# Designed miniproteins, single chains, continued (3), part 72

Each design is a single chain, and the fold is of that chain. pLDDT is the mean over its residues in the fold that is shown.

## One batch from the design tools (miniprotein)

Design m10480
Fold by ESMFold2-Fast:
Structure m10480 (fold): chain A 88 residues (1-88)
Amino acid sequence: NIEEIIEKIKQVIEELADPRTGKVNLDELVKKIREILLENGFTEEQASLIVLRIKKLLEKYADENGYIDVEKALSLLPEIKRIIEELK
């Protein structure tokens, strides 16, 4: 269920957010997204390919230290959903 996966990704973004800065570490977010995909029946190969495309998307919006604003990460959820739907 893709809707459940996206809701879990949203929860992870909110959980990883530093409440003082409103930012999420990109590498930690990517790691957690991979775990969610594997827990939801994706193969290692599928999860790795999806995560590579999501990482490339998120890197465009990350700062030099590898952090992305929570609001920006949440705004990219529809694009993340499209990547997962394409590669499932």
Scores: mean pLDDT 87

Design m10481
Fold by ESMFold2-Fast:
Structure m10481 (fold): chain A 100 residues (1-100)
Amino acid sequence: SSAIDELNALVNEGEKRMLGILLRGTEALLALGREDAAQELVRRTEAIGKEFTAQVEEIKAKLEAGEISKEEAKKQVRELIDKTVAELERVAEELLARAR
């Protein structure tokens, strides 16, 4: 695989984790009758996802320009995934705590 293909594989796996958080959080909020909070979780997740995509594209641009190595790019993508997953988990738990 090209270096970009390897980064795309990491991003796809990270996005799957993020989607899982969104689906579980929305299901839990809807089970509590909180459609308003479920809609807020979707909007906040979309905003976080847009920022994540922009940051991934910056990492790819640096890799393509030869400014960073493939291993450094993979490290930065993994760190970005972990940070974004933690942010999404905090948002979901904050909304669930307010709904309970």
Scores: mean pLDDT 90

Design m10482
Fold by ESMFold2-Fast:
Structure m10482 (fold): chain A 75 residues (1-75)
Amino acid sequence: SSSLLSQLDQLISRLEQLYSQSKDPKLKEYLGHLLDTARSIKDRVAQGQHTDMDLQTLQSIQQSLDELEKKVQEE
């Protein structure tokens, strides 16, 4: 749906910001992996081919954002 795509765009934008701000090579690598995962989910959602596992993964990434933001700020 357009609402889910908007949520994915917002999530991707937040992850891109964290990736750009991070100076820790390990955290930056992990954020890069999350970005690739979120973009892959967005492509499948746009095609109507997303799975329940994709939605669970998206929820897990969304739930981890505050902790990831804190880790970047503590660098």
Scores: mean pLDDT 87

Design m10483
Fold by ESMFold2-Fast:
Structure m10483 (fold): chain A 76 residues (1-76)
Amino acid sequence: SEKLALQRRIFDLVLAGRFDEAAKLLAEIRGADVEKTKAELERERALLLKERHLVVPQELPSPEAAAHHAAVLAFL
């Protein structure tokens, strides 16, 4: 489940505010612009936190839950 590991890594980076690393990894996978992807991730994180759909934990929920959140962020 390499895809789940990558999704979790992107999620971890976004939660940590390491948007440059998260955007680089996601943009490389998607074949997209890094700066545009970074802005997208920052915006989506802020919206998810505002809607209370995402708690900013010091540790992630279960790997499955973390992967689901990462997939939602990466898809948006």
Scores: mean pLDDT 65

Design m10484
Fold by ESMFold2-Fast:
Structure m10484 (fold): chain A 74 residues (1-74)
Amino acid sequence: MELTPEERELLTEALTAAGLGGEAFLDQVLAVDPAAMRALLSAREAVLATLERLGASPQLLERVEALIAQGERL
């Protein structure tokens, strides 16, 4: 998943607000780390709600939903 610097900052803020961690956690998710993906799956509702609250674009929300759906294929 390719992120602009602006999208990366927004995701890092949302992940931090959801209690998952910051930039290091985002890097683990982008590398499809199984533990990070499971943590993201467990907190998917909080992450998506936080992104929407922060004004994430519909395209970014769709891309995050797709990433979470990839984790469900474990």
Scores: mean pLDDT 78

Design m10485
Fold by ESMFold2-Fast:
Structure m10485 (fold): chain A 74 residues (1-74)
Amino acid sequence: LRLSREQIERAVDLAFSRPPKSHREIAEELGVSVSTASRLAQRIEDAALRLMFERGLDEADEELKEEVRREVAE
């Protein structure tokens, strides 16, 4: 995915919101297609689950959000 750091950080915030935003809502907020938002959301979920498992981080931890932002931005 070719997205700006700001778009990725916004997407992570939206994915970690409760209740979580739909792929359409993420697409509208970022100004991207729904397919792009869906792929980004999957990358965020995959990175979060892996980091939670490997690092023992909680969903509520700011450390998890920061590491997910860094991982997905690459």
Scores: mean pLDDT 75

Design m10486
Fold by ESMFold2-Fast:
Structure m10486 (fold): chain A 97 residues (1-97)
Amino acid sequence: LEEEVRAAVEAVREALAAELPSLSPEAAEALEADVRGLEEAARRVLTEDASVEEEVAAVLLAVGLAIEARMHGADRVAAAAEALQKALLALFRAREE
């Protein structure tokens, strides 16, 4: 579950790198900022002391990235962000059980 989250975060970064040449400079800057924020949030939720607020923030950032990526036609980034959202939710559900 934690390994799935780490793999999904890397997949988001790889998707952004693949789509960067096709994006406007403004879209590239916005998506890079969103991916960076999401990477930081994912690092926090992978700690044993992650709060519920930090877990919710990570999921919301993944959803926001997916929406913004689709608005710019970055469908690979959007799909990777959606996969990360699912991995995060699976991790948090396992922690409650």
Scores: mean pLDDT 84

Design m10487
Fold by ESMFold2-Fast:
Order: sequence, then C-alpha cells, then structure tokens
Structure m10487 (fold): chain A 67 residues (1-67)
Amino acid sequence: SEELLEENREEIMKFVDEIMLEEGTLSYVSDEVAERAGLSKETLRNLLLGFRDFTEKEIEGMVKAGK
C-alpha cells in the first residue's frame, strides 16, 4: 500500500487539493467528493487526516477521483 501511494502521489495530491479547493478544509467532505473516491465521508476524512492507513482499493478510488 505504501508503494502504491508513492507511485500515485501526484494523482492523490491532486484529489486532496480538489477537496481543499471545493470544501475549504479536510474536516468537511461532501457526499459528492466521497462518492467520487468510492468511500464514505467519514472514511475519506479519517484517511486524509491520517487517522488510519489506506487500503489498495481506497488508493485506487482516490487516484481515479484525482484524474
């Protein structure tokens, strides 16, 4: 998962930047943004705030959302 994160860093950061631009903070995540990542709002927020590790499926969802 760490290797997959590193390989897709730019796409993941692009998605994170899009959340920050649209929502103003990582503490607020819309249903639309979470759906794009294939995650619940709570799961996406907790991942982005660093409260738990990413799974491969979650990384793939964020990469897709960042493209």
Scores: mean pLDDT 66

Design m10488
Fold by ESMFold2-Fast:
Structure m10488 (fold): chain A 80 residues (1-80)
Amino acid sequence: SALQQQYDALLARINALAARLKVADPSDRAAIDQQLQQIDGQWMQLGPQIGKVPSLHSQAQALVAKGREVGQLYVEFLKR
């Protein structure tokens, strides 16, 4: 479905940001902030739609878990 494809694209983007945050230095800040804004925009649009589809329950849970992971990694990145 279109929602599944949008979910897969968003998850891939979140995973790429998580990987980047683990190795990023302070000079990456502007690029990371831009990526976070793009992901936030997609999440705000897609999250409520996924939450309404019972067959996508596991996908909704995975997005919440990945959002928490990225948030923690971003806080650690800011301490560098």
Scores: mean pLDDT 83

Design m10489
Fold by ESMFold2-Fast:
Structure m10489 (fold): chain A 79 residues (1-79)
Amino acid sequence: MKVYEFGNVYFVKVEGTDREELLEKAYEVLSELIGEEAAREAVEKLREKLKTAEPGESVTVVIRNGKKIAVVDVTILKP
């Protein structure tokens, strides 16, 4: 997992083979960066997108809380 900061924008990159583990990692990081409520919203959007994503694919969600913006990119790695 990697986090990059560009002013008020956070780019969060999460990679792994297990979808629920990816969602848990995303929530942990986002709740610290952008708050728990916005993190929950982002994780629910990621969960829906991940339902149809295949191994090797990435899904992206953008979430805002006030002046903070998080761009969350989740990649399902091939085993």
Scores: mean pLDDT 82

Design m10490
Fold by ESMFold2-Fast:
Structure m10490 (fold): chain A 96 residues (1-96)
Amino acid sequence: GIELVARYVLARVRGEPVSLEEELDAWATILGGMLEKVVRYLEELAREHPDLTEEQLAAILKRVVEEMKKRGVFPIDLSDEEIRELVEKALAELEK
């Protein structure tokens, strides 16, 4: 699920261990949701904001997915720029 994706992203960025089972579940969610581009930007965000928690990153991902549903678009249909803007908007909403 989304929470495992957030955990995987943070662990990967921070060099922390992740079990094979958690990694496989995270990738099943990423591939099934076509979230590969979103995950790339979440990794960049986690590198730029080392204080981000797993819960905050999961909340950002949930907001991005909900916005895509609202627009009736799949993640693969969005440009890299559009995905970046959605991630940045979700982060800004959490910082308020």
Scores: mean pLDDT 78

Design m10491
Fold by ESMFold2-Fast:
Structure m10491 (fold): chain A 62 residues (1-62)
Amino acid sequence: DEKGEKAAELAVKGANENGIDAGEPTPFPPEILAKILEDALEVAKDEKVKETLKKALEIAKS
């Protein structure tokens, strides 16, 4: 899912900007991934990106 991949990329970028070292290729535990997605959603400005991140966060929490 290309939008999911872009959401993950933005989540990693947002997390790194907030002081979370998410640049490593190591898989994240679900709770860490949810935190990264929440941080990315806070810094995202595009409505379509926010919607994609919100859906990714819902999946991460399930």
Scores: mean pLDDT 63

Design m10492
Fold by ESMFold2-Fast:
Structure m10492 (fold): chain A 98 residues (1-98)
Amino acid sequence: NAVERLINEAERYLEEAERLKDTDPVKAFELAAIAYGIAKVVLELDPENERAREIYERAKKLMDELAPGLTPEQRELAANYFVAGALRAIGIIVDEEL
């Protein structure tokens, strides 16, 4: 199931982001952005998915906590990781559901 695979992948990115938040906040922000992108796409397909909602909210909270310590350029680069996460989710869905 594409949804289950994506949720598991997003959880791994978020767990790594939470682990790195104090030692490598830039990488933590990038990984959280990927998890956020994947979770957002999953919620478009399954808006009542509680695991995806939890990942989405936790990733957003971590990004909001880290953002003040990052440069504008570092925050803008994280938008690329959000897009990459979303595109990966779409690609997996297209491959498995279409």
Scores: mean pLDDT 83

Design m10493
Fold by ESMFold2-Fast:
Structure m10493 (fold): chain A 62 residues (1-62)
Amino acid sequence: MKKEVIEVEGPDGSTGTITIYEDGTVEITASRVVGGQRVTTSETMPYDENAVKGIDKPPIPV
């Protein structure tokens, strides 16, 4: 489920889009123009993976 979408445009045709989901997952898409060619990359950063377990793990022996 999408919570927030942020779109930005920079000089020289550079663009960026950030989509934040309600579960804390972040999807980032960036593109730029180099020598007349558009280069695009997209990355998904899940929040509900090992990082969440690491944050939620108390410093208490089991």
Scores: mean pLDDT 66

Design m10494
Fold by ESMFold2-Fast:
Structure m10494 (fold): chain A 77 residues (1-77)
Amino acid sequence: KLEEKLKEIEALREKVIPKLPTNLQDASLDLLEEVKRILDLRIEIAKEKGYPKEFLDNLERLRARVDALIAAKKAAA
C-alpha cells in the first residue's frame, strides 16, 4: 500500500539523515544501502503516481550513483 511505503520512507529518513555525511562517498556501506532503499521506494511511488519521465530519470540516475558507491566500497573491502 502507498501509505505503508510512505511510512517506511519517513522512518528510514529519520534514521539516516542524522548519520548522513556531507558527501555520500564518505557514508558507510550500511548507510548507503539504506539510502538506496529510500530511493527505491520513492521511485515506486513516483511510478504509481505517474510522475513525469524526467523526474523518474533523475531519481534513477541518483540511485545508479548510490549503487556505484556501494559497488566501489564492496570492491575496496
Scores: mean pLDDT 77

Design m10495
Fold by ESMFold2-Fast:
Structure m10495 (fold): chain A 83 residues (1-83)
Amino acid sequence: MREENIKYIMEISEVDEEEAEEMLELGLLVLALEEARRRGVEIPLSATPEELRRLAEEVIREGGRERFERRLRELLEEEKERE
């Protein structure tokens, strides 16, 4: 869940809740854009941050938000274990 992921990011990154929420949103954005690229979507180098965010939101909506949040949690746990 979102709150669980925020608390986890706070714990591993030693950041406050606001920064953890921004990191979570950025992580979900990156994962969604990677999924779009795997589907063959061409992301132009000239794409604005707003365009990237809209594309990511569309991919998350189609794939299900919980799936992306779970995947982000898996990646965060892998990174912690690599310490």
Scores: mean pLDDT 74

Design m10496
Fold by ESMFold2-Fast:
Structure m10496 (fold): chain A 89 residues (1-89)
Amino acid sequence: SLEEYLQRNYPKELVEPLLELARKYGISIEELEALDTVIDTEYARGDFDPERIAARVPSVPLEVVREYLKLIKEAESKGITLPGVVLKT
């Protein structure tokens, strides 16, 4: 399930917000995996442009990418450790 995917890949504080975002916009597990892969690459390069990320995951709307990045930034600001994506920089 989408909830199980999020529980395996994200800190507990992000599971519910990301589940709500994915349900609101009809985002699949495959789309979230693609989005995570692209963000991981862009973060490692020090480039965090939502429009560039959205262009590389055309099945995910730009608004979803922006909301996702907002949730990630809020988690980082609270000292929540994010596995994979944000730890490569």
Scores: mean pLDDT 73

Design m10497
Fold by ESMFold2-Fast:
Structure m10497 (fold): chain A 83 residues (1-83)
Amino acid sequence: MEEGKKLRKEMIERSQKAAEEGRAAGLPVEEISRRIREIADEIGKKTVELVGEYTRKTVSSYSAENILKVGEEVDKMIEERRA
């Protein structure tokens, strides 16, 4: 989760910084756009791969037994607090 958020933030931050630095250096818009696209594409691919892997793990761990167990633990805590 945090790794995926960090990658997305890095993509936005690096893309924005590349645009600002390129503008300050007087680089052509096409060159700045190409650099931004390369950064976004590489980080985007890594983000999609991480999200896909995390989603698969999450779906596998959120089996009916795991959902039931978490629900039972919450119910037990409520019952113990009432008793």
Scores: mean pLDDT 68

Design m10498
Fold by ESMFold2-Fast:
Structure m10498 (fold): chain A 94 residues (1-94)
Amino acid sequence: SREELERRISELVRELVAAIDAGDVARAVRLLDELERALSELLSSEESREAIRELVREAKRAIEAGDYHRAMLLLVSLQLEYVAGLVDEELAKR
């Protein structure tokens, strides 16, 4: 269900923040892959899915380079894309 996906996304974001804060590169990259899959399942537009793929790719590079500040900023951008997708879905129902 949508509610189960939204709960899973929230849980993945919390775990990802903890992994980045701990400097756990392998865990953070795995969690980003899981987050990309969950977001792609929720988002209906190809444009939104492409934006998410690009942000995940950049976040992985930042994490692998040890640039955790940039990784956190990219995670915020992922959250904004997720919220924008939810707004578009609600507007489409009107």
Scores: mean pLDDT 80

Design m10499
Fold by ESMFold2-Fast:
Structure m10499 (fold): chain A 75 residues (1-75)
Amino acid sequence: TDNQTQLNNNINQINSIIPSLPPDVQQRATSHRDRSIDNLNNSDTSTPQGQQQIQQTLRSSSAIYNDGMNIIARA
């Protein structure tokens, strides 16, 4: 679905910025990326619960990416 495609794109974007982040932020971003991958692969989007999990993960991954970009912009 569109949300799964957007989440996969967010995961790829997080992967691209991880090398540019400070070490403490890299660890947090990596952990969040791994959880996002798990949710993308294990959520049953035919159910309301699975759809909500993808939506929540999409929002969380967007926040992590934006936070990372703000850190890079300040460096």
Scores: mean pLDDT 83

Design m10500
Fold by ESMFold2-Fast:
Structure m10500 (fold): chain A 81 residues (1-81)
Amino acid sequence: ASEAARILYDKLIEKGVSEEDARRYASQLWMLIKAEIADGVPLDEAIKNAIRRVTDQAVKDGILSEEQGKAIEQEVLSEVS
């Protein structure tokens, strides 16, 4: 769970997102993953559900383009089990 949040943070920084915004989205991802796991969702499905919500929100906030959000979603999912 925390590793997915770290990967998201690193990817956001690499794309020029501010440290403050990257921390905010990484924190949101970690909280959403923990909530899904508490509800009995398997880790892989929890990460998939949470990352899509976080990247969609970052696109709505104007922090990422739709293309960047899709790329980050795929990268996070490929680097976590």
Scores: mean pLDDT 83

Design m10501
Fold by ESMFold2-Fast:
Structure m10501 (fold): chain A 115 residues (1-115)
Amino acid sequence: SEEYRQFLIDNLTRLLVEVYGIPEEKAREFSERFVSRLLSERPELLKIPLEKWEKLFEALGEVGNSLPFLDEETAEEISKKTGLPVGLVLDIGRNLGWAVVLLKAGHSVEEVMAS
């Protein structure tokens, strides 16, 4: 499970740095906390193959600045592409989108994780 968690952290960090322009240290700190919370709250997600997570992060990156407002239609298309449930795509996408907005506005990782 450590290798699984690290894969998610590394891929999310890359997304935040390369697509959303968040500084590496801040992106990694956020990714560590976000992934740890997500897997703690939803341990069943550990059964999802890593390639589906990779596809999800790629697809969420394509949404760009509209990610906080991820609509059901876009989430359904991402669901078809990734094979992940639409509800999971909506939850992760919207939560990440709002976190990106706050991180880009200069909020600390602690502040973002508390919201």
Scores: mean pLDDT 89

Design m10502
Fold by ESMFold2-Fast:
Structure m10502 (fold): chain A 80 residues (1-80)
Amino acid sequence: SEERERLRQKALELVDKKIDEIKKKYPNLTQEEIDELRTLAKQAIDDYIEKRPVSEEEVEKVAKTAVNYAIGRLLARRRA
């Protein structure tokens, strides 16, 4: 559990850094949309890490996948 928590914290840190990059790429995102994106990405990470062992090499891939999922959901919602 201690190892899992360390990997989870690393993934969450990478999510925050990736969200800063997304803010630069999508300057029209509101603060509310950014907060929702962060929440969705963190939920995806929690779901992934709870279901399987994650290696340190996988942490960056997990974070990128979670953020890509969250931004995809957010952009789809903008069209609705």
Scores: mean pLDDT 77

Design m10503
Fold by ESMFold2-Fast:
Structure m10503 (fold): chain A 94 residues (1-94)
Amino acid sequence: MKLITKEEVEEDLKKAEEYLKKAEETGDKELLLKAARYASRAIIGALYLGDEELLEKAKKLLIEVYKLLGVDEEEAEKELEEAIKERKEILEKE
């Protein structure tokens, strides 16, 4: 969304952390997918805002979700880095 606020990104981060914590306690993969969704939204929002601190926090949360989903940490980090580069290119065209 073009008119995203820092408050909205911080709310998405809080939701991602909440769902991640619940998923860790319950083993519920649906909660992990919700955590991934909110973390991904926070990444997009941080990119729109140009907020590197929020972007870094969102990246770390998403990597933790992928680790719990059984994805290798190094592989998850590489794929996420590529996705962020692709998203930045799309944002420059918009």
Scores: mean pLDDT 79

Design m10504
Fold by ESMFold2-Fast:
Structure m10504 (fold): chain A 75 residues (1-75)
Amino acid sequence: SPLVEALLARLLAEEKALAEEMRAAGASQDEIIRALLDHRVAFLEAAAAAHPDNAELQLLYQGAQEEKEQVLAKL
């Protein structure tokens, strides 16, 4: 989907900018990982809410929530 591709490209650009800003500010790797997971979930929640009929965005949002839970359980 061109919509999903454009949203994922924007998400990746925002994730890169956030990670670079946090590293420059002296954040730890764990703090950066937590912030990136939070940002991804919030981004995809907003995208899924804006496009409730888009099944791919609903699945991406669910996957991001599950990934956040799994990664944070290992930190």
Scores: mean pLDDT 92

Design m10505
Fold by ESMFold2-Fast:
Structure m10505 (fold): chain A 76 residues (1-76)
Amino acid sequence: MKKVEVYEHTKGNIKQVVTVETEGNKRVVTQEVYENGELKFTITETYELVDGKWVLTSRELSVSQEEFNALVRELQ
């Protein structure tokens, strides 16, 4: 059985949407960050359940690591 949960957080012009999809021993967390209604970047993280603990197995960015670092500096 696949469980999907969606969480939204808004602070000023920044909106974060976190989607958590859990199926058995696998969990996928997708984070979408919007500024002024425009999607800036997406982070997808995959977790596996090992000995009752969720362990991060992969992380994918919608932008290059260099672009991600530049966006993080602009958002600070």
Scores: mean pLDDT 78

Design m10506
Fold by ESMFold2-Fast:
Structure m10506 (fold): chain A 70 residues (1-70)
Amino acid sequence: SKVVEEAKRFAEEIKQLAETMSEDERKRFLEYLKRLYEAFIEHLKAQGYSDEDIEEVKKIFEETIKELEK
């Protein structure tokens, strides 16, 4: 799925960006990302993406958030 591949690539870019941040910057960025990811999932639902693709993108986002919370 193109949207799943794009989500994986975006997650990798986000992880790389987070490595350049201070702990305080990462905390603020993480709060922003949680809101952004929620809005993006709702956008995908509104655009008519498959439930399978949406769930895979959601998993990618949830794993990215977990990794950044360490």
Scores: mean pLDDT 83

Design m10507
Fold by ESMFold2-Fast:
Structure m10507 (fold): chain A 100 residues (1-100)
Amino acid sequence: MEEIIKADEETWEKWAQELLERMAKLSPEEQEVLRLAAEFVGAYFSEHKELTKAEFEKLWELALRAARRFVEASKGKSDEEKRALLAEEAARLKAEFEAL
């Protein structure tokens, strides 16, 4: 049940293309959630070369939750407040994932 997902450019480009295909069928708010979730996962991969398939799926699940919280909490906020909230969600995601 464990497959290693490499954080190489080809794997990342394929995953990004799959996300773009899904985004075309979603509302603008859902598109923003997917985009932010992808950014959170990408930030983790920039620090780590590989994850098991199960770890990747868990990271993606946590990233989607973080992205949804950010989109909701950022409504009506200034750009500076949004940047602070984004940093908090990214740090929380990393801590939560590493605690598993």
Scores: mean pLDDT 72

Design m10508
Fold by ESMFold2-Fast:
Structure m10508 (fold): chain A 55 residues (1-55)
Amino acid sequence: SLMSEEALNAAIAEIKKKLPDATDEQARGAAESYGAKHPDATAEQAVAAAKKALG
């Protein structure tokens, strides 16, 4: 299964809020990559992973 669309969109929005220098493509890519590997992941977990990848 994939991470829900709701959780994915929430993660993208939060990544953009916490990492304002990240592009929409970078935020989306990070959230989607994490969600594909961790389909049961929460938006919060995806945001934490994106901070490590993009920060």
Scores: mean pLDDT 77

Design m10509
Fold by ESMFold2-Fast:
Structure m10509 (fold): chain A 61 residues (1-61)
Amino acid sequence: MNWKDVSEQVDKEGKELKGPAKTIEATDKEGNKSVLQTTGAKEVLEKLKENEEKYGDKPAP
């Protein structure tokens, strides 16, 4: 459920990813698809995967 928070943190911190802008479809744990548009799609996917591990197995308190 904190997928959006992590995505916002990356953008907010100014840790811009160098590369071409990509459109990515990500599925949250509810089964909803989220369309993400960013630079360096590979790095975004890694962040989403980490979120799934953290919040999928151990939900944020």
Scores: mean pLDDT 52

Design m10510
Fold by ESMFold2-Fast:
Structure m10510 (fold): chain A 87 residues (1-87)
Amino acid sequence: MTPEEVAKKLKEEADKLFREAEELAKKGGPFEKVVELYEKALKLYREAVDVLFGAKGDSPEVAKAKEELKAKERRIEELLKELEEKL
């Protein structure tokens, strides 16, 4: 399995958890569960970034994927910070 394939699987799993967290938050679900789902998604996005940073990919596609993953990390970090301020 290539690093790019591993990163793609991690991103897909993280995207699923992120969507579940957003849906739960939108429905007024338990705060603790929302935070847990965001933290799990963030961990997987970080793992995907680490995998891609180790790849010797000279393609624009790999560079774009790294930027997209970094943007997702920042978004979740901002959401978690906002939620922590409400504790």
Scores: mean pLDDT 76

Design m10511
Fold by ESMFold2-Fast:
Structure m10511 (fold): chain A 68 residues (1-68)
Amino acid sequence: MQAEIRALLREIQLLLDRLSPEQQAALEERIRALGAEARAKYGPNLSDEQQLELARKMLAAAREIAAA
């Protein structure tokens, strides 16, 4: 579980390093929105499964922004 989450976060970081400043700002905003939504639904302490789901959503958002 933790290794999978770390791998997803690493892929997001590698994408961030290749994004324009505008794309990076857009991704940071979407990541904040996804995190806020998860906290609203699940509370402040996410389970490993909920963290993995959130990381997957963040990576999907990063890939969409990178493709634009």
Scores: mean pLDDT 81

Design m10512
Fold by ESMFold2-Fast:
Structure m10512 (fold): chain A 81 residues (1-81)
Amino acid sequence: SAMAIKPVVRRTVTIKGETKEQAYKAAAVLAEFGVIERILKVGKTSLTLEGRVVDRELLEEAKKKASEYASEVKIEETVEL
């Protein structure tokens, strides 16, 4: 149907570690779960990643495991029509 509107979901993951190595370890955990598409930005002790649109349950488990290595793992979703 021409009236079907599908929202485009963009997911951004921001990781902040005490060190750059901790941020990369957290990113590696997220990558192992298959929830990361690419690195968008590299900071001094932080990473900004493009997240894959995957099941929420998988994403929450990945976030929980990644949080063992980082002081903050923030996931933001933007819905575009």
Scores: mean pLDDT 79

Design m10513
Fold by ESMFold2-Fast:
Structure m10513 (fold): chain A 100 residues (1-100)
Amino acid sequence: SEIIERIKEILPELKPEEQEKAKRLIEEIEEVERFIEENTEELVALVNETYGITDREEALALLRRQVRTLAEASIEGLLENNKKGPEAALELLKKIHEEL
């Protein structure tokens, strides 16, 4: 999975808290991919009923695309939190020192 490889590549650049979240995200992606493989026929039927997609391969492609989109959004959130956390804390401390 290209997404899992991307998470592994950024892992050393993350803070310890964000590293643990990234590891959990890898586990969650693997669990969702396994769930799709184990429940393929039921999920294809659900996609058919919800979106009118009758082609099995097209339904599977949609499911995989949704998993990828959610995973990418989660990775972006981890990177953003890692960048802004210390700056937000520093800004708050600066305001407190200006009032004391």
Scores: mean pLDDT 66

Design m10514
Fold by ESMFold2-Fast:
Structure m10514 (fold): chain A 61 residues (1-61)
Amino acid sequence: SQAAVDAAATALVKAINALYEGNKEEARRYLQTALDHARQAPAALPNVERVAKEIEEEIEK
């Protein structure tokens, strides 16, 4: 659903903002939230997983 896609996108933005603030734990929580929403929109899931992986790689640096 579009609502699930929008929720996933919002959570990804919040993850990026948390990472910018130095809060790696909060960033990981928002990544999990984004993936949970994306599972309700299968067509968007691969793109959300790709972006989430990129953010996780930045967290691990």
Scores: mean pLDDT 82

